Designed miniproteins, single chains, continued (3). Designs and how they scored, part 16

Each design is a single chain, and the fold is of that chain. pLDDT is the mean over its residues in the fold that is shown.

## One batch from the design tools (miniprotein)

Design m8562
Fold by ESMFold2-Fast:
Structure m8562 (fold): chain A 64 residues (1-64)
Amino acid sequence: SEFEKKLEEKIEELEKEIEELRVDLKEATEPEEVKELQFKIQVLEGIRDLLKAVLSLVRKKQAK
């Protein structure tokens, strides 16, 4: 469905953003910057996991 496709696309975009932030985290030397990047990664991972859960529920409802 269109909704499933949009969820898959958003999950992929979030995974890409998380990976970019992980690269930034690897290069970060300031404690405050490390904490900020870790927090951002945690928030995006939470959103990604929520969208994956929604996708799973949508797929279950389409199995008639």
Scores: mean pLDDT 84

Design m8563
Fold by ESMFold2-Fast:
Structure m8563 (fold): chain A 68 residues (1-68)
Amino acid sequence: SQQAALDALLAELQKDPRVTAERVGENTIRITVHGDVTYLVGLALRLIGDYPEFEVKIEGDEIIVTAK
């Protein structure tokens, strides 16, 4: 299910000390990046490629991932 996929992504992101990832809604994860813009953009592009079923947005120093 999309929920199981989001929960798996959240668990994977929580292993990275350069990000703080949390669930902010039923279908939404917020990722705060503690690094430079190159890491932020690289992570966002990787997520777009790996999870085409999700909407990925960059908002300042945050990446917002939403199940469609």
Scores: mean pLDDT 82

Design m8565
Fold by ESMFold2-Fast:
Structure m8565 (fold): chain A 95 residues (1-95)
Amino acid sequence: SQDVQQQIQQTLSLIQQGIDILSDDSLSQDQKRDQINQIQDQLSQRSGQLRDQGHFDLSDQVRRAAGIMWSTVILDDDVNQTISQLNSISSQIQS
């Protein structure tokens, strides 16, 4: 529906912001953690809203994106692997 398309575009924008933050070599690890914490909080709120609206699959994909972004920054995990996973999630959300 039109409302779902708007929510998808907003969610994809937040995921792309997360990718941009993770890819930014000018940011310190602390700056990345602070900025990713804000993005993952927004994604978690959107996941809850999507679930309340009955969009369970979209909600689960958004929650997964938030989780892997946050896990990556707190565990100093593989950023390239995370970006690949986030791009995969974005493709699934667009489908």
Scores: mean pLDDT 88

Design m8566
Fold by ESMFold2-Fast:
Structure m8566 (fold): chain A 93 residues (1-93)
Amino acid sequence: SKEKEARELLEKGKEYFKQGKLEKAIEEYKKALGLYREIEDYKGEAEAYNNLGKVYFKQGKLELALDAYNLALLLEPDLEEAKENKKKVEEKL
């Protein structure tokens, strides 16, 4: 299923992120995001945006990180990790 494919891409992105392979993490997260959007899985889409924000933050791309966390919270307002991550970005601005 596309949901299973999206989850596998999301987990692959997380693995690249742990390895410091930031561009590869972004590629996999964007693929997962596209699939979650296609199937209207708003929770999966929010998780993909939250993970993209984490990569952008690690790259020092603070505005892109903030945008990604805001999109995650628009889709899932109670996503605690995205709230905490957004606060960390705001503290650096």
Scores: mean pLDDT 90

Design m8567
Fold by ESMFold2-Fast:
Structure m8567 (fold): chain A 56 residues (1-56)
Amino acid sequence: MDAVKQAQQIMEDYKAGKISAQEALDRLRAIIRENPDVDPSVHEAAYRLYQQVLEE
């Protein structure tokens, strides 16, 4: 619940240009480490950001 909401906020900040793809990825990875059973959508968001970081 809270982890999904935090992940959504991180993605919103990234889309708004407030944080970099690397910073957003680091924050999502921290959420996953603290919440291993978090919704698969959070893992998917981290994977998409990882791909973006590799393209930069």
Scores: mean pLDDT 79

Design m8568
Fold by ESMFold2-Fast:
Parts: C-alpha cells; structure tokens; sequence
Structure m8568 (fold): chain A 110 residues (1-110)
C-alpha cells in the first residue's frame, strides 16, 4: 500500500527496541523488502549488512534478503535460487510470512 513510509518508520522504531536476534532478523528482512518496493536501495543494502552480522549464511531471512539484492542487480537466476532456498527453509521452520514473501518474489520472476 501507499503507507510504506509509516510502516518503515514503525519497523525502524521496533528494531531500536528489539534485543532478540531472531526478531531483529525478521524485522530487517521485512524492512529490506519494503526498501526494495520504495527503490531505497541504500537502506536495503544497510539492512542486508546488519542482517549478515546477526545470522548464519543459511538463515532464511539472510537468504531472502540476498535474493532481493541480486534481484535489484539483475541476477535473476541466482535471485530465484536464493528465494527457493529461503522458501524451503521458511517452510521447514514454520515461518508462514517469510514463505509467502519468498513465493511472491518467485512469482515476479516467472
């Protein structure tokens, strides 16, 4: 929706209050997606960098955000592979929201 500015501010404020690394990773992945939708690539890269410091290379949120970066850079084949990996991990962990976002990105690449 057209309320991306308000949603971004809400999520940025929530991250400042959040100490749990897993919740921070979830919020950073949601922010990275919203930054892509707004074409705010600088903040998208910053969110990806912060996420990489909080998580392992196999973390589904990091895989998803790396997919977003490659999608922006035009590497659609590698982006597709990363979104598929993120979707599979999200399903294994029961993260329905991440699974739905990864599926949406895969649909945009069809």
Amino acid sequence: GHHHEEKIKELEEKIKETTDPEERARLLAELAYLYLEREDYGRMFQAADELSKLTSSENPYLLFVQGLLLYHLGDFELAKELFKKALERAKEEGDKELAERAEKMLEELE
Scores: mean pLDDT 85

Design m8569
Fold by ESMFold2-Fast:
Structure m8569 (fold): chain A 92 residues (1-92)
Amino acid sequence: MKEKFLEEAAERFRKEHPDWTVEDVRNEIVNLPEEKDELAELAAEFLRKGMPWDEVEKYLREKGYSDEEIEEVKRLIERMAFLIVEWKKKEK
């Protein structure tokens, strides 16, 4: 619902994966290992709240997450934002 944040996160994903489709991203998320389910839930929560990248990073560091886990949460936020932006385009 914060359009600027969603568009920026989605654009970052498109720059990294210009040939990926909505189905490709959805399949990647559905097939995440069980250990990453917690990180995916955190990513979805941060995206729902529209939490800025710096706040996400600070929150996760305070909770004791590693740099690799923080990177994974950011990666998942970008993928989820891409799905939301593409879904909203179909509503136009």
Scores: mean pLDDT 76

Design m8570
Fold by ESMFold2-Fast:
Structure m8570 (fold): chain A 55 residues (1-55)
Amino acid sequence: SPLEEFRALAETLSPEDKQWLIERLKKLAELYRSQGKDDLAAILEEMRKVLEEVL
């Protein structure tokens, strides 16, 4: 699945890069939610959770 592929990629990132990406995903999810794009926001939140799990 795309999330499993993302997890594999996330495991190769430095802790600093993971923290930076977490912050970006949070901001992008809020932007999409403000636009009524809840499905896209949910995907970004799942990606953020994956990064937090492997951090």
Scores: mean pLDDT 84

Design m8571
Fold by ESMFold2-Fast:
Structure m8571 (fold): chain A 56 residues (1-56)
Amino acid sequence: MRERIERLLEEARRAAEEGNRLEAEIWLGVAEIAAAVNKDEESLERVRELMEEVRE
């Protein structure tokens, strides 16, 4: 499960670096749902951190 969330975060970072903010937000949303369903607090924190970086 954690590997899947890490890959979602990696896709979000890639999209953000390419200037595709909307795509990055979609990947972050999927990662947040996955982390919440699996009660993975550490991954939820990582999603929130990256979401703040993308929205700057």
Scores: mean pLDDT 77

Design m8572
Fold by ESMFold2-Fast:
Structure m8572 (fold): chain A 64 residues (1-64)
Amino acid sequence: MRERAERAIREAQRLLDSLPDPPQEAVDLLRRGQRALDEGDYEGALRAAEEAIGVLRRHLEEQR
């Protein structure tokens, strides 16, 4: 679980860094995921990171 959560957080951060003005919702979700990971809540971290990825992907689709 930890490796999966870490990978999801890394992907969310990569997507966020690719945008000059990322949505605040995605920033907040990634911050929540990083906190959960630090606290050992790997399921919470994964969930938050996956939600952040979803928000970021929707934002990228809107830019098409």
Scores: mean pLDDT 82

Design m8573
Fold by ESMFold2-Fast:
Structure m8573 (fold): chain A 55 residues (1-55)
Amino acid sequence: MKEKEEKAKKLYLRGATPDEIAEKLGISRSTAKKIIDKFEKENPELVALSKLILS
């Protein structure tokens, strides 16, 4: 679901863990991890920047 993917990406950029994303969106932990992994592959620079900001 694109809607859940977009929400998961936004939560991840704000520092949410895969477990928190899964609970918030009502999806499995495995699904949340797959969405995040794909997002990291497609947008590695954005993910790196968000991690630096939250560090």
Scores: mean pLDDT 74

Design m8574
Fold by ESMFold2-Fast:
Structure m8574 (fold): chain A 60 residues (1-60)
Amino acid sequence: SLKDRIRRLTGGKRYLSRTEAAFVIAQITGLPLGDAVEIVEKAGKRRFSVEELANIIKNI
């Protein structure tokens, strides 16, 4: 599942920083890192749960 892919990329972390979230978005979607950073900044959060990040990716 998408959540399982996120968990594998982050070593099972419950929360990700903005930088970690951008890296995960880029890796899963194939978007350039700059575009992934813009998506994360637009979300307006300091940290992301696996569930929140999965929902963001599903709406790309």
Scores: mean pLDDT 86

Design m8576
Fold by ESMFold2-Fast:
Structure m8576 (fold): chain A 108 residues (1-108)
Amino acid sequence: KEADENLIKGMEYLTKGEPEKAKEYFEKAVELDPDNADAYRALGNAYLKLGKFEEAVKWYEKAIELDPDDAQAWYNLAVAYEKLGETEKADEYRKKAEEIFKRRGLPW
């Protein structure tokens, strides 16, 4: 799918340390497939790398709305809240991520 191609391109730029470029591709991916939870998580990751923590929260919340079992989205949401000084929210969502990781047999 064209949405998947944009998601892959965005991931390449994110790993190269180009979060602005990654963001453009992830925005395209969510436009093409608005139900793709992975694309919203990836968009949140790009905003987190850019230091735009409020926007990162928005996109991670959309990702978990579509896929509440995405432990990585919960963990990264906790990181974004920690960066915003929202320590109680960060602790709550970190515990949620840990619970999901343990249920799936993954190490914390």
Scores: mean pLDDT 86

Design m8577
Fold by ESMFold2-Fast:
Formats: structure tokens, C-alpha cells, sequence
Structure m8577 (fold): chain A 80 residues (1-80)
């Protein structure tokens, strides 16, 4: 299924983004989140409603996980 293929590709990309996020600083993390939102906006215009649902679910998960990493890194930076 094209939907299963899309889901697998997005899950792979999510894993790669999160791996990069672990070694990123606060500034880099904010830029990553901005880039993810921009990609979501571009994809939303090109996709069928079923594909949009899958993309939104995975991107929402990615952004939530990035926000959690960002909060942790910001707390570490405040302890200077």
C-alpha cells in the first residue's frame, strides 16, 4: 500500500531527526523544529486526506519529542 510505504518512510525520517536532536544544541533544535513545521506545510498541500492524517500523526509525534528534548536542553543551559 502507498499509505504503508509513506508511513514507513516517515517513521524512518522521524528516527533520523530524533537521533540528530540528541546531539543538537538549543539553537539547532529550534531550527530543526522550524524545518519540520515547514516540511509539514509543504506536504499538506500535496497529499490526499488519508496521507495527510498519517503525516500529521507522525509530525505531531516528532514535534512533541523535539519539544521535550528542547526543554531538557534549555534546563541544562540554565544551570550554567
Amino acid sequence: SRLEELKSELEFINQQILAKAQSANVEELRKMMETVEKIREILKERLDPEQQKIVNQIFDKTLAQLEEILKKKEEEEKLK
Scores: mean pLDDT 80

Design m8578
Fold by ESMFold2-Fast:
Structure m8578 (fold): chain A 69 residues (1-69)
Amino acid sequence: MEERKEVLRHTALALRAIGLAFDAELLGDKETAEEARRLAEEAAKGADLEEIERRIEEIERRLEERKAA
């Protein structure tokens, strides 16, 4: 059961990162979009969940600042 739960968590983070890449492209932020796509690939490959989640949160913060500007 644990491996299955971890796979679902990785998949959820990958999808979250893909959504951020799409949002960044809509804002014209190609650099952030590319960074988010890389995070989605890392999440899908089973990289460190905590590190990926932290980096996703950093991108979310940057996009919020971009929208507010």
Scores: mean pLDDT 77

Design m8579
Fold by ESMFold2-Fast:
Structure m8579 (fold): chain A 72 residues (1-72)
Amino acid sequence: MEEELLKEARERIEAEDLSDLSKENAFTGVELTLRRALADKSLTEEQVRKIVEEALEKAIHNAKGLDEARKK
């Protein structure tokens, strides 16, 4: 599960039109969120997957905003 979620996150981030810095920052954010979710033993596998998916979408959105700000 953990390795699969990280692989899926990396592939989705790499597919985005983002700077290398924004891609690395987005991945680091998702990895930290996954690590925290896995530390919470009250969460089910389905809940962990949903938390990571939400974090991935938010990280990509924020990364796009940062890259747009850097163009100025």
Scores: mean pLDDT 80

Design m8580
Fold by ESMFold2-Fast:
Structure m8580 (fold): chain A 89 residues (1-89)
Amino acid sequence: SAAARAAAEAAAAKAADAALVRAAADAIASERDGPAETLAGLGQAAVALSADAEATARAITAAARRHLSPADAAAVEAAVAAQAAALAA
């Protein structure tokens, strides 16, 4: 149903938001990985493990755009979109 889909998208957005905050904090503490690279990796993993890859990818992209620079958000979007597309094939 549309209501069930909206609830799933909201839950994915909250999970992506929490993951983004954690990834940013961990990346800032790390000398090796930038926040965008860490978030892209975690986002790809979240999409791969999700029952709804497209909804999860959209939620992660929205969270990235909310918290990251436009360039970093675009990199995260490209990474999670590629993962979702690979799962759809």
Scores: mean pLDDT 70

Design m8581
Fold by ESMFold2-Fast:
Structure m8581 (fold): chain A 87 residues (1-87)
Amino acid sequence: SMEELEKELLKLAAEVDKALEEGKWEEAEKLAKKLRELALKRKEYLPLAASALDALAKIYEKQGKEKKAEELREEARRLREEAAALA
C-alpha cells in the first residue's frame, strides 16, 4: 500500500516536471494538484507536496496570478521546514 503510493507519487512528480518543461500548463496543473493531494496524506512525502506547490506557483505566475503563486511558494517553504525538522 505505502510502497504503491510512493511509486505513484514519484511517477506524478516526473510527469509534472516533464509537462512544465514542455510548456503544457493545463496538464502540469492537473498533475501537480494530484501530486499535492496524495503527498499531503503522509508526513514522509511533505517534500513532494512542496515540489507540487512550487509547480503550481509557476503555473499561476504564467496565468498572471502572482499573489496566489507567492502564497503557494510560502506554503512550500513551510512544508520543507516541517520535513527538515522531522528528519
Scores: mean pLDDT 86

Design m8582
Fold by ESMFold2-Fast:
Structure m8582 (fold): chain A 68 residues (1-68)
Amino acid sequence: GSNTEEKVQLEGLKNLLEIKYEELKKNGVSNEGIDNAIKTLEEVKKSAKPEEQKLLDEFIKKLEELKK
């Protein structure tokens, strides 16, 4: 969508994902913990709108990189 409300919602989701990424990084999450988080995000992604799916994909990629 191109409406302002949807844009604000996407920015909010992006900020929330960034906060969660920093929490996981700070707490020294295990590879199993990262895999569980990715699995949960993939399930959420199945019901998400296309723009939200892109943000979730970006976050999943960051979690996979944190695991390496």
Scores: mean pLDDT 76

Design m8583
Fold by ESMFold2-Fast:
Structure m8583 (fold): chain A 86 residues (1-86)
Amino acid sequence: DIQNNITQAQQYIDQANYYIDIARQYIDIDSSRAQQYMRQASGYIGQAQSYVNQSQAQGGDVSSLQSQVQQNNDGLTQVQNQINDS
């Protein structure tokens, strides 16, 4: 249902943000480990987007969730650029 899909999307958004934050901490310590956390974050963003799409298809208001997914994607890009520059 819409509410379950929204709840699942939020959980995956939160997991993605958690791994982006960990990746940031590892950039100067272990670039390979930072890359691994980035791949996990990317996977969680994909799962969040799937639940957002399902909620939207059922007529749910997903504007806030879509904004959060975009923020996570922006965070991934920023961390990837920092890894590439180091």
Scores: mean pLDDT 87

Design m8584
Fold by ESMFold2-Fast:
Structure m8584 (fold): chain A 85 residues (1-85)
Amino acid sequence: TRESNLKALEELIKFLEELLEKETDPAEREAIEKAIEALRKLKEALEAGDLEAAQKAMEEFFEALNKLSKEVRDEVREFEKTLET
């Protein structure tokens, strides 16, 4: 449901915010910050029922993920699969 997806997005945002607090590499920190911003935009778009804005926010999120380490990217992809099932 949309409610379940919004809850999962909140959990992912919190996870990324906690990673940001522990991260010391400036490039990784910037990528995490952009990922958080994109997920917040996605949440707002889903709450508004704006599918076009949601699609754009998802694309921005994937662009940010491509700048993260493979380990963090793989973890986020696994979490995303949970949202689709």
Scores: mean pLDDT 77

Design m8585
Fold by ESMFold2-Fast:
Structure m8585 (fold): chain A 110 residues (1-110)
Amino acid sequence: NKEEAQKHFLEGNTLLARATNRKLDTSLPIEELLELLRKVPREVLEEAKKHYEKAIELDPNFAGAYFNLGLVLLALERYEEAAEAFEKAIALNPNYERAKEALAYTKSLL
């Protein structure tokens, strides 16, 4: 199921890339990445969310899928759920600096 999880993760990324006319670059500062994602139509954000949720269902240890889920939830203004997703990404990968930065930013909005 890790292969199917990766497929759903990539489908979510593809939806976001198409809507922003660029590849999803998770190395961007969180505020810049969020500004790009906020330009994505809500319907596309909800579709990407479902793909990341499916990736997590298929591979519960997929830290990257939790991180991308958190970014989509931030863009949807679902801040408490976004914080939970980032906390799970950090729990799975304690050296996930991007997830720690995203969590700190998200907590500043609560």
Scores: mean pLDDT 87

Design m8586
Fold by ESMFold2-Fast:
Structure m8586 (fold): chain A 76 residues (1-76)
Amino acid sequence: MARHQQVIDQMRQMMRDSGIPQDVIDQFVALAQQLSLSDLENMLAAMRARMADRRMNMRDARAMIARARTAVAARR
């Protein structure tokens, strides 16, 4: 099975568990589908580090979307 999809699914689940709205999750997933596996694993590690002592908030979700947009732009 594709490791790429597994990493995206883990990040999607972490956002859902934190109460992030579905439309925000969908925006992140659409960007994440365009990223390399290395970029996705780096983002997952950053999310885990941020959530080690607390739930993800909307500021964290927006930061992840901004990071994904930057990574997508760099891949052009």
Scores: mean pLDDT 78

Design m8587
Fold by ESMFold2-Fast:
Structure m8587 (fold): chain A 85 residues (1-85)
Amino acid sequence: SDEELIEKAIELIEKAGVLAALGRLDEAIKLLKEAIELLKKLDQSNPYVKKAIELIEEAIRLLKEGRVEEALKLLQEAIKELEKV
């Protein structure tokens, strides 16, 4: 179901946040890309889904730059958007 896809995406984002905080950036980015692929299976007209994907993509860019604290903030915002779906 769409709810199960959202719950799985949130789990991947939360795990990625933990890995990023531990400095395991490549593993965090891999999980965030998996979360995006799950979210892309949802209705793309949903503004909360669209915003969550944009926030995760920006977090990936920040992680690649080593800007971990800013990326973690965006991941928390992405989870809040997905909770509104």
Scores: mean pLDDT 90

Design m8588
Fold by ESMFold2-Fast:
Structure m8588 (fold): chain A 71 residues (1-71)
Amino acid sequence: EIEELVEEAARLAREAEEALAAGDLERAEELYAEAARLAFAAYATLKGEDVEEVVKKGLELLRKGFEELKK
């Protein structure tokens, strides 16, 4: 399960990088957010933490990062 989540996250991150290289910032942001969600879920599961809370916190940080980048 953890391995599957990490592999899927890596796949989505690669797609996000391709979108970013193509200049599609909105698509890149969406794909990175989904990749991060899976990666945070895997991390929370590995640590025995609350998956939903870790994902929520991680996505908030990612959103703020993109928001600052757009300024």
Scores: mean pLDDT 76

Design m8589
Fold by ESMFold2-Fast:
Structure m8589 (fold): chain A 97 residues (1-97)
Amino acid sequence: VEEAKELLEKANELFLEGKYEEAIPLYEEALRIYEKELGKEHPLVAEALFNLGLVYKAQGKLEEAIPLFEKALEIYKKTLGEDHPYTLRTEEFLEEL
């Protein structure tokens, strides 16, 4: 889990720098580790999916971004509930696409 968190933090730095192609593999590796260690329906998996979706959206790759946001929303609804701030934020974000 710690390794995946470090990968997410580094990927977020790269994303903020506009280095999208460098950020993507780090988000993908963090997602893989979280899914393996915590299961596919954990809030940290949803966070990695949401952040990966943000990168694809920034690149204009909406067909790749949308299913990532949809999966993150599904996990947040199941794990945190419909009225949780993370769930509501993800719903609002999808409605803007």
Scores: mean pLDDT 83

Design m8590
Fold by ESMFold2-Fast:
Structure m8590 (fold): chain A 67 residues (1-67)
Amino acid sequence: MESLPPRPLSEFPAEEQELLEEALRLQAEGVELEAADTPEARERVRELAERLLEIQRELARLRRERE
């Protein structure tokens, strides 16, 4: 089951909302790829996971810069 963020997206700044929307889309694609259960799907899931980590790092940097 997919968990939503602890806070609604509307509570985040616009820049963070764009990154969070991308992250949610990638997570949804990852779930669909896991259901496919193929080696190619597993490789694509790894690529999506790397992009999600990049988004998390960008969010952390935005918050640090805003300080």
Scores: mean pLDDT 74

Design m8591
Fold by ESMFold2-Fast:
Structure m8591 (fold): chain A 55 residues (1-55)
Amino acid sequence: DEARRHVEEALRAARAGDYRAATEHFRRADALDPDVAEEAGPELREAVERYEASL
């Protein structure tokens, strides 16, 4: 599943501290399949918030 691949990439990026890449992959996953994106929602929303705080 392409959405699940993007969730996995987002989690890898977030754990590496690359919140920009994590945010982009999370948005791609959500656009493809919101239910799959929500499986990692709390961790990835934290990464999005960290990215937005850095802007």
Scores: mean pLDDT 82

Design m8592
Fold by ESMFold2-Fast:
Structure m8592 (fold): chain A 65 residues (1-65)
Amino acid sequence: MKVIGGVAGNPALTPEQRALIEETSKKAAEIMKNTDDFDEYGLKVKELGDETRARLAAIAAAQAA
């Protein structure tokens, strides 16, 4: 099941991680609004997802250290 929203509600996440997830969702919606081409939209969303995952992992690693 796709549970993308569940990550933001996870109590193990820091406020920074939650804010980043919220901002990512907002950016995804903005990309959809600005992009009429479905293929272009998919590419932009994939890039945003990859970047967000990397930043989320970096925050988690920093907190664990």
Scores: mean pLDDT 71

Design m8593
Fold by ESMFold2-Fast:
Structure m8593 (fold): chain A 58 residues (1-58)
Amino acid sequence: MEAQLEAIKKAKKEKEEALKKMRAGEIPVTTAIGRILRAIGDGLEAGLKGGIPLEEAL
């Protein structure tokens, strides 16, 4: 359970960093979208494995 919560926190941080870098012009929008989608997928997978509701995994 704790490992899944840590994975969700990591996914949220990666999403935030991707958005920040995109806004700063450091990475292309397409790259940022790819990172965000991957982070969302990682969070959802961790939530499913840990039995955490989707609203908390996102």
Scores: mean pLDDT 75

Design m8594
Fold by ESMFold2-Fast:
Structure m8594 (fold): chain A 50 residues (1-50)
Amino acid sequence: SAATEAAIREELLAQAPAFPESDAEIGARFGVSPATVRRLRLELAREGRL
């Protein structure tokens, strides 16, 4: 959902720049695939937020 993706985006920003959790670990916590987390990470990078 849009709310879940927003929460993942905030989690990725909170973990930057070290990223102690992998995309798979974050995905498992939010109930989404690692590919979804990777997509959101790339979107944040394109926005200049990551």
Scores: mean pLDDT 84

Design m8595
Fold by ESMFold2-Fast:
Structure m8595 (fold): chain A 63 residues (1-63)
Amino acid sequence: SKLEKLLKEAIKYYEELLKQGVDPEEALEEAKKKFPEVADILDEYRELLINNPLLFEKILEEM
């Protein structure tokens, strides 16, 4: 679906920012700004994205 595609793109953007040395909380806010249609979903998974990004990646692969 369009939302699943946007969510995956938002997570990829978030991971690229982390790779560039951006703080996880700042990187998440930047991803929410770039992908506002999935911002609420990113907020729902905020703690997983910040503390356990590898676990969230596995969850996305099962969706």
Scores: mean pLDDT 77

Design m8596
Fold by ESMFold2-Fast:
Structure m8596 (fold): chain A 60 residues (1-60)
Amino acid sequence: SLEENNRKAMLANGLTEEEAKEYAKAFVEFSRAINELRPLSPEVREKLKKAMDDIVKNIK
């Protein structure tokens, strides 16, 4: 899921399990809010998931 994927990405970046869970939940809530304002196709949703992984891995 998007939430699980974000949680794993955050853990890989050195966050604690609690921090990773909080971030993943916040990101899912944000994605839901955006989708309500501008509904996303499954294709766009998958691209966002991959983009999030890339962003997390490249944050400095």
Scores: mean pLDDT 70

Design m8597
Fold by ESMFold2-Fast:
Structure m8597 (fold): chain A 115 residues (1-115)
Amino acid sequence: MIELVESGGGTVPEGGSVTLSMTIKSGAELVIEVGWERQRPGEPLKHVASITINGETSYAEEVKGRATISYDKANNTSYLNLSNLRKEDTAVYYGEAVSILGEVTRGEGVELTVV
Protein backbone atom coordinates (compact mmCIF):
# COMPACT_ATOMS: atom_id res chain seq x y z
CA MET A 1 0.00 0.00 0.00
CA ILE A 2 1.33 3.42 -0.99
CA GLU A 3 1.37 6.17 1.67
CA LEU A 4 2.44 9.75 0.92
CA VAL A 5 2.73 13.14 2.65
CA GLU A 6 2.66 16.57 1.03
CA SER A 7 4.19 19.90 2.03
CA GLY A 8 4.36 23.46 0.76
CA GLY A 9 1.60 25.84 -0.26
CA GLY A 10 0.39 28.85 1.70
CA THR A 11 -0.23 32.43 0.56
CA VAL A 12 2.14 33.74 -2.14
CA PRO A 13 2.17 36.91 -4.28
CA GLU A 14 1.15 36.98 -7.95
CA GLY A 15 4.30 36.72 -10.09
CA GLY A 16 6.11 34.74 -7.36
CA SER A 17 7.05 31.06 -7.22
CA VAL A 18 6.35 28.09 -4.98
CA THR A 19 7.66 24.54 -4.56
CA LEU A 20 5.29 21.79 -3.46
CA SER A 21 6.71 18.44 -2.32
CA MET A 22 5.34 14.94 -1.90
CA THR A 23 7.26 12.19 -0.08
CA ILE A 24 6.30 8.53 -0.47
CA LYS A 25 6.45 7.11 3.07
CA SER A 26 5.68 3.48 2.15
CA GLY A 27 5.19 1.40 -1.01
CA ALA A 28 7.72 3.37 -3.10
CA GLU A 29 8.76 0.06 -4.77
CA LEU A 30 5.24 -0.14 -6.31
CA VAL A 31 5.30 3.40 -7.78
CA ILE A 32 5.54 3.86 -11.57
CA GLU A 33 4.41 7.52 -11.77
CA VAL A 34 4.05 10.53 -9.44
CA GLY A 35 2.17 13.71 -10.15
CA TRP A 36 0.01 16.58 -9.06
CA GLU A 37 -3.62 17.48 -9.59
CA ARG A 38 -5.39 20.64 -8.45
CA GLN A 39 -8.94 21.72 -7.71
CA ARG A 40 -9.73 25.41 -8.12
CA PRO A 41 -12.74 26.85 -6.22
CA GLY A 42 -15.96 25.79 -7.98
CA GLU A 43 -14.12 23.67 -10.61
CA PRO A 44 -13.39 19.96 -11.11
CA LEU A 45 -10.08 18.29 -10.24
CA LYS A 46 -7.53 18.83 -13.07
CA HIS A 47 -4.12 17.45 -14.03
CA VAL A 48 -1.13 19.76 -13.39
CA ALA A 49 2.02 17.67 -13.96
CA SER A 50 3.36 14.11 -13.75
CA ILE A 51 6.65 12.23 -14.08
CA THR A 52 7.18 8.49 -14.64
CA ILE A 53 9.94 6.43 -13.01
CA ASN A 54 11.67 6.57 -16.43
CA GLY A 55 11.70 10.40 -16.27
CA GLU A 56 8.92 11.06 -18.82
CA THR A 57 7.04 14.27 -17.94
CA SER A 58 3.54 15.55 -18.72
CA TYR A 59 2.28 19.11 -18.11
CA ALA A 60 -1.14 20.71 -18.41
CA GLU A 61 -1.23 23.45 -21.09
CA GLU A 62 -2.06 26.12 -18.44
CA VAL A 63 1.28 25.53 -16.65
CA LYS A 64 3.64 24.67 -19.54
CA GLY A 65 6.74 26.88 -19.32
CA ARG A 66 5.92 27.76 -15.67
CA ALA A 67 6.00 24.30 -14.04
CA THR A 68 8.80 21.80 -13.45
CA ILE A 69 8.23 18.37 -11.91
CA SER A 70 10.99 16.08 -10.63
CA TYR A 71 11.28 12.85 -8.65
CA ASP A 72 14.25 12.11 -6.39
CA LYS A 73 14.33 8.30 -6.04
CA ALA A 74 16.95 8.45 -3.27
CA ASN A 75 14.51 10.42 -1.05
CA ASN A 76 11.26 9.09 -2.63
CA THR A 77 10.23 12.76 -3.02
CA SER A 78 8.58 14.57 -5.93
CA TYR A 79 8.88 18.35 -6.31
CA LEU A 80 6.55 20.59 -8.26
CA ASN A 81 7.94 24.07 -8.86
CA LEU A 82 5.46 26.67 -10.13
CA SER A 83 6.79 30.06 -11.25
CA ASN A 84 5.18 33.30 -12.49
CA LEU A 85 2.13 32.54 -10.33
CA ARG A 86 -1.29 33.84 -11.38
CA LYS A 87 -4.47 34.24 -9.35
CA GLU A 88 -5.84 31.29 -11.38
CA ASP A 89 -3.19 29.06 -9.72
CA THR A 90 -5.17 29.42 -6.43
CA ALA A 91 -6.29 25.85 -5.70
CA VAL A 92 -5.91 22.83 -3.45
CA TYR A 93 -3.01 20.76 -4.86
CA TYR A 94 -3.00 16.98 -4.44
CA GLY A 95 0.08 14.81 -4.75
CA GLU A 96 -0.56 11.48 -6.45
CA ALA A 97 1.28 8.18 -6.86
CA VAL A 98 0.31 5.53 -9.42
CA SER A 99 1.20 1.92 -8.65
CA ILE A 100 2.28 -0.83 -11.06
CA LEU A 101 -1.28 -2.24 -10.59
CA GLY A 102 -2.84 1.07 -11.77
CA GLU A 103 -4.00 2.05 -8.27
CA VAL A 104 -3.93 5.82 -7.62
CA THR A 105 -3.07 7.11 -4.13
CA ARG A 106 -3.84 10.80 -3.53
CA GLY A 107 -2.75 12.91 -0.58
CA GLU A 108 -4.91 15.15 1.65
CA GLY A 109 -4.02 18.24 -0.37
CA VAL A 110 -2.10 21.48 0.23
CA GLU A 111 -3.75 24.87 -0.21
CA LEU A 112 -2.11 27.50 -2.42
CA THR A 113 -3.55 31.05 -2.43
CA VAL A 114 -2.14 33.58 -4.91
CA VAL A 115 -2.80 37.22 -3.94
Scores: mean pLDDT 87

Design m8598
Fold by ESMFold2-Fast:
Structure m8598 (fold): chain A 71 residues (1-71)
Amino acid sequence: AKEQAEALRAALPALEAAVAGYPAEAKALYLEAVRKAAEAAEAEAAGDLEKAAALRAESERLLREARELVA
C-alpha cells in the first residue's frame, strides 16, 4: 500500500507526459484521479479503510469524467 502510493506519486510526471495530447480538461481530471488513487493507497496503508474507499470512489468518478471528455 505505501509502496503503491509512492509509485503512483513517482509516476505522475510520466503520466502527465503520456496524457499531454489530451484536451486540457481531460488531462487535469485524469491527473487528479491518479493523485486521489495515491491518497487512497496512503489511507489504506494507514489503516483508514473508510477514507481509502471514499478516495478510490472519487478517483473512479474523475477517471470516468476524463474518459467522457476524450470519447
Scores: mean pLDDT 79

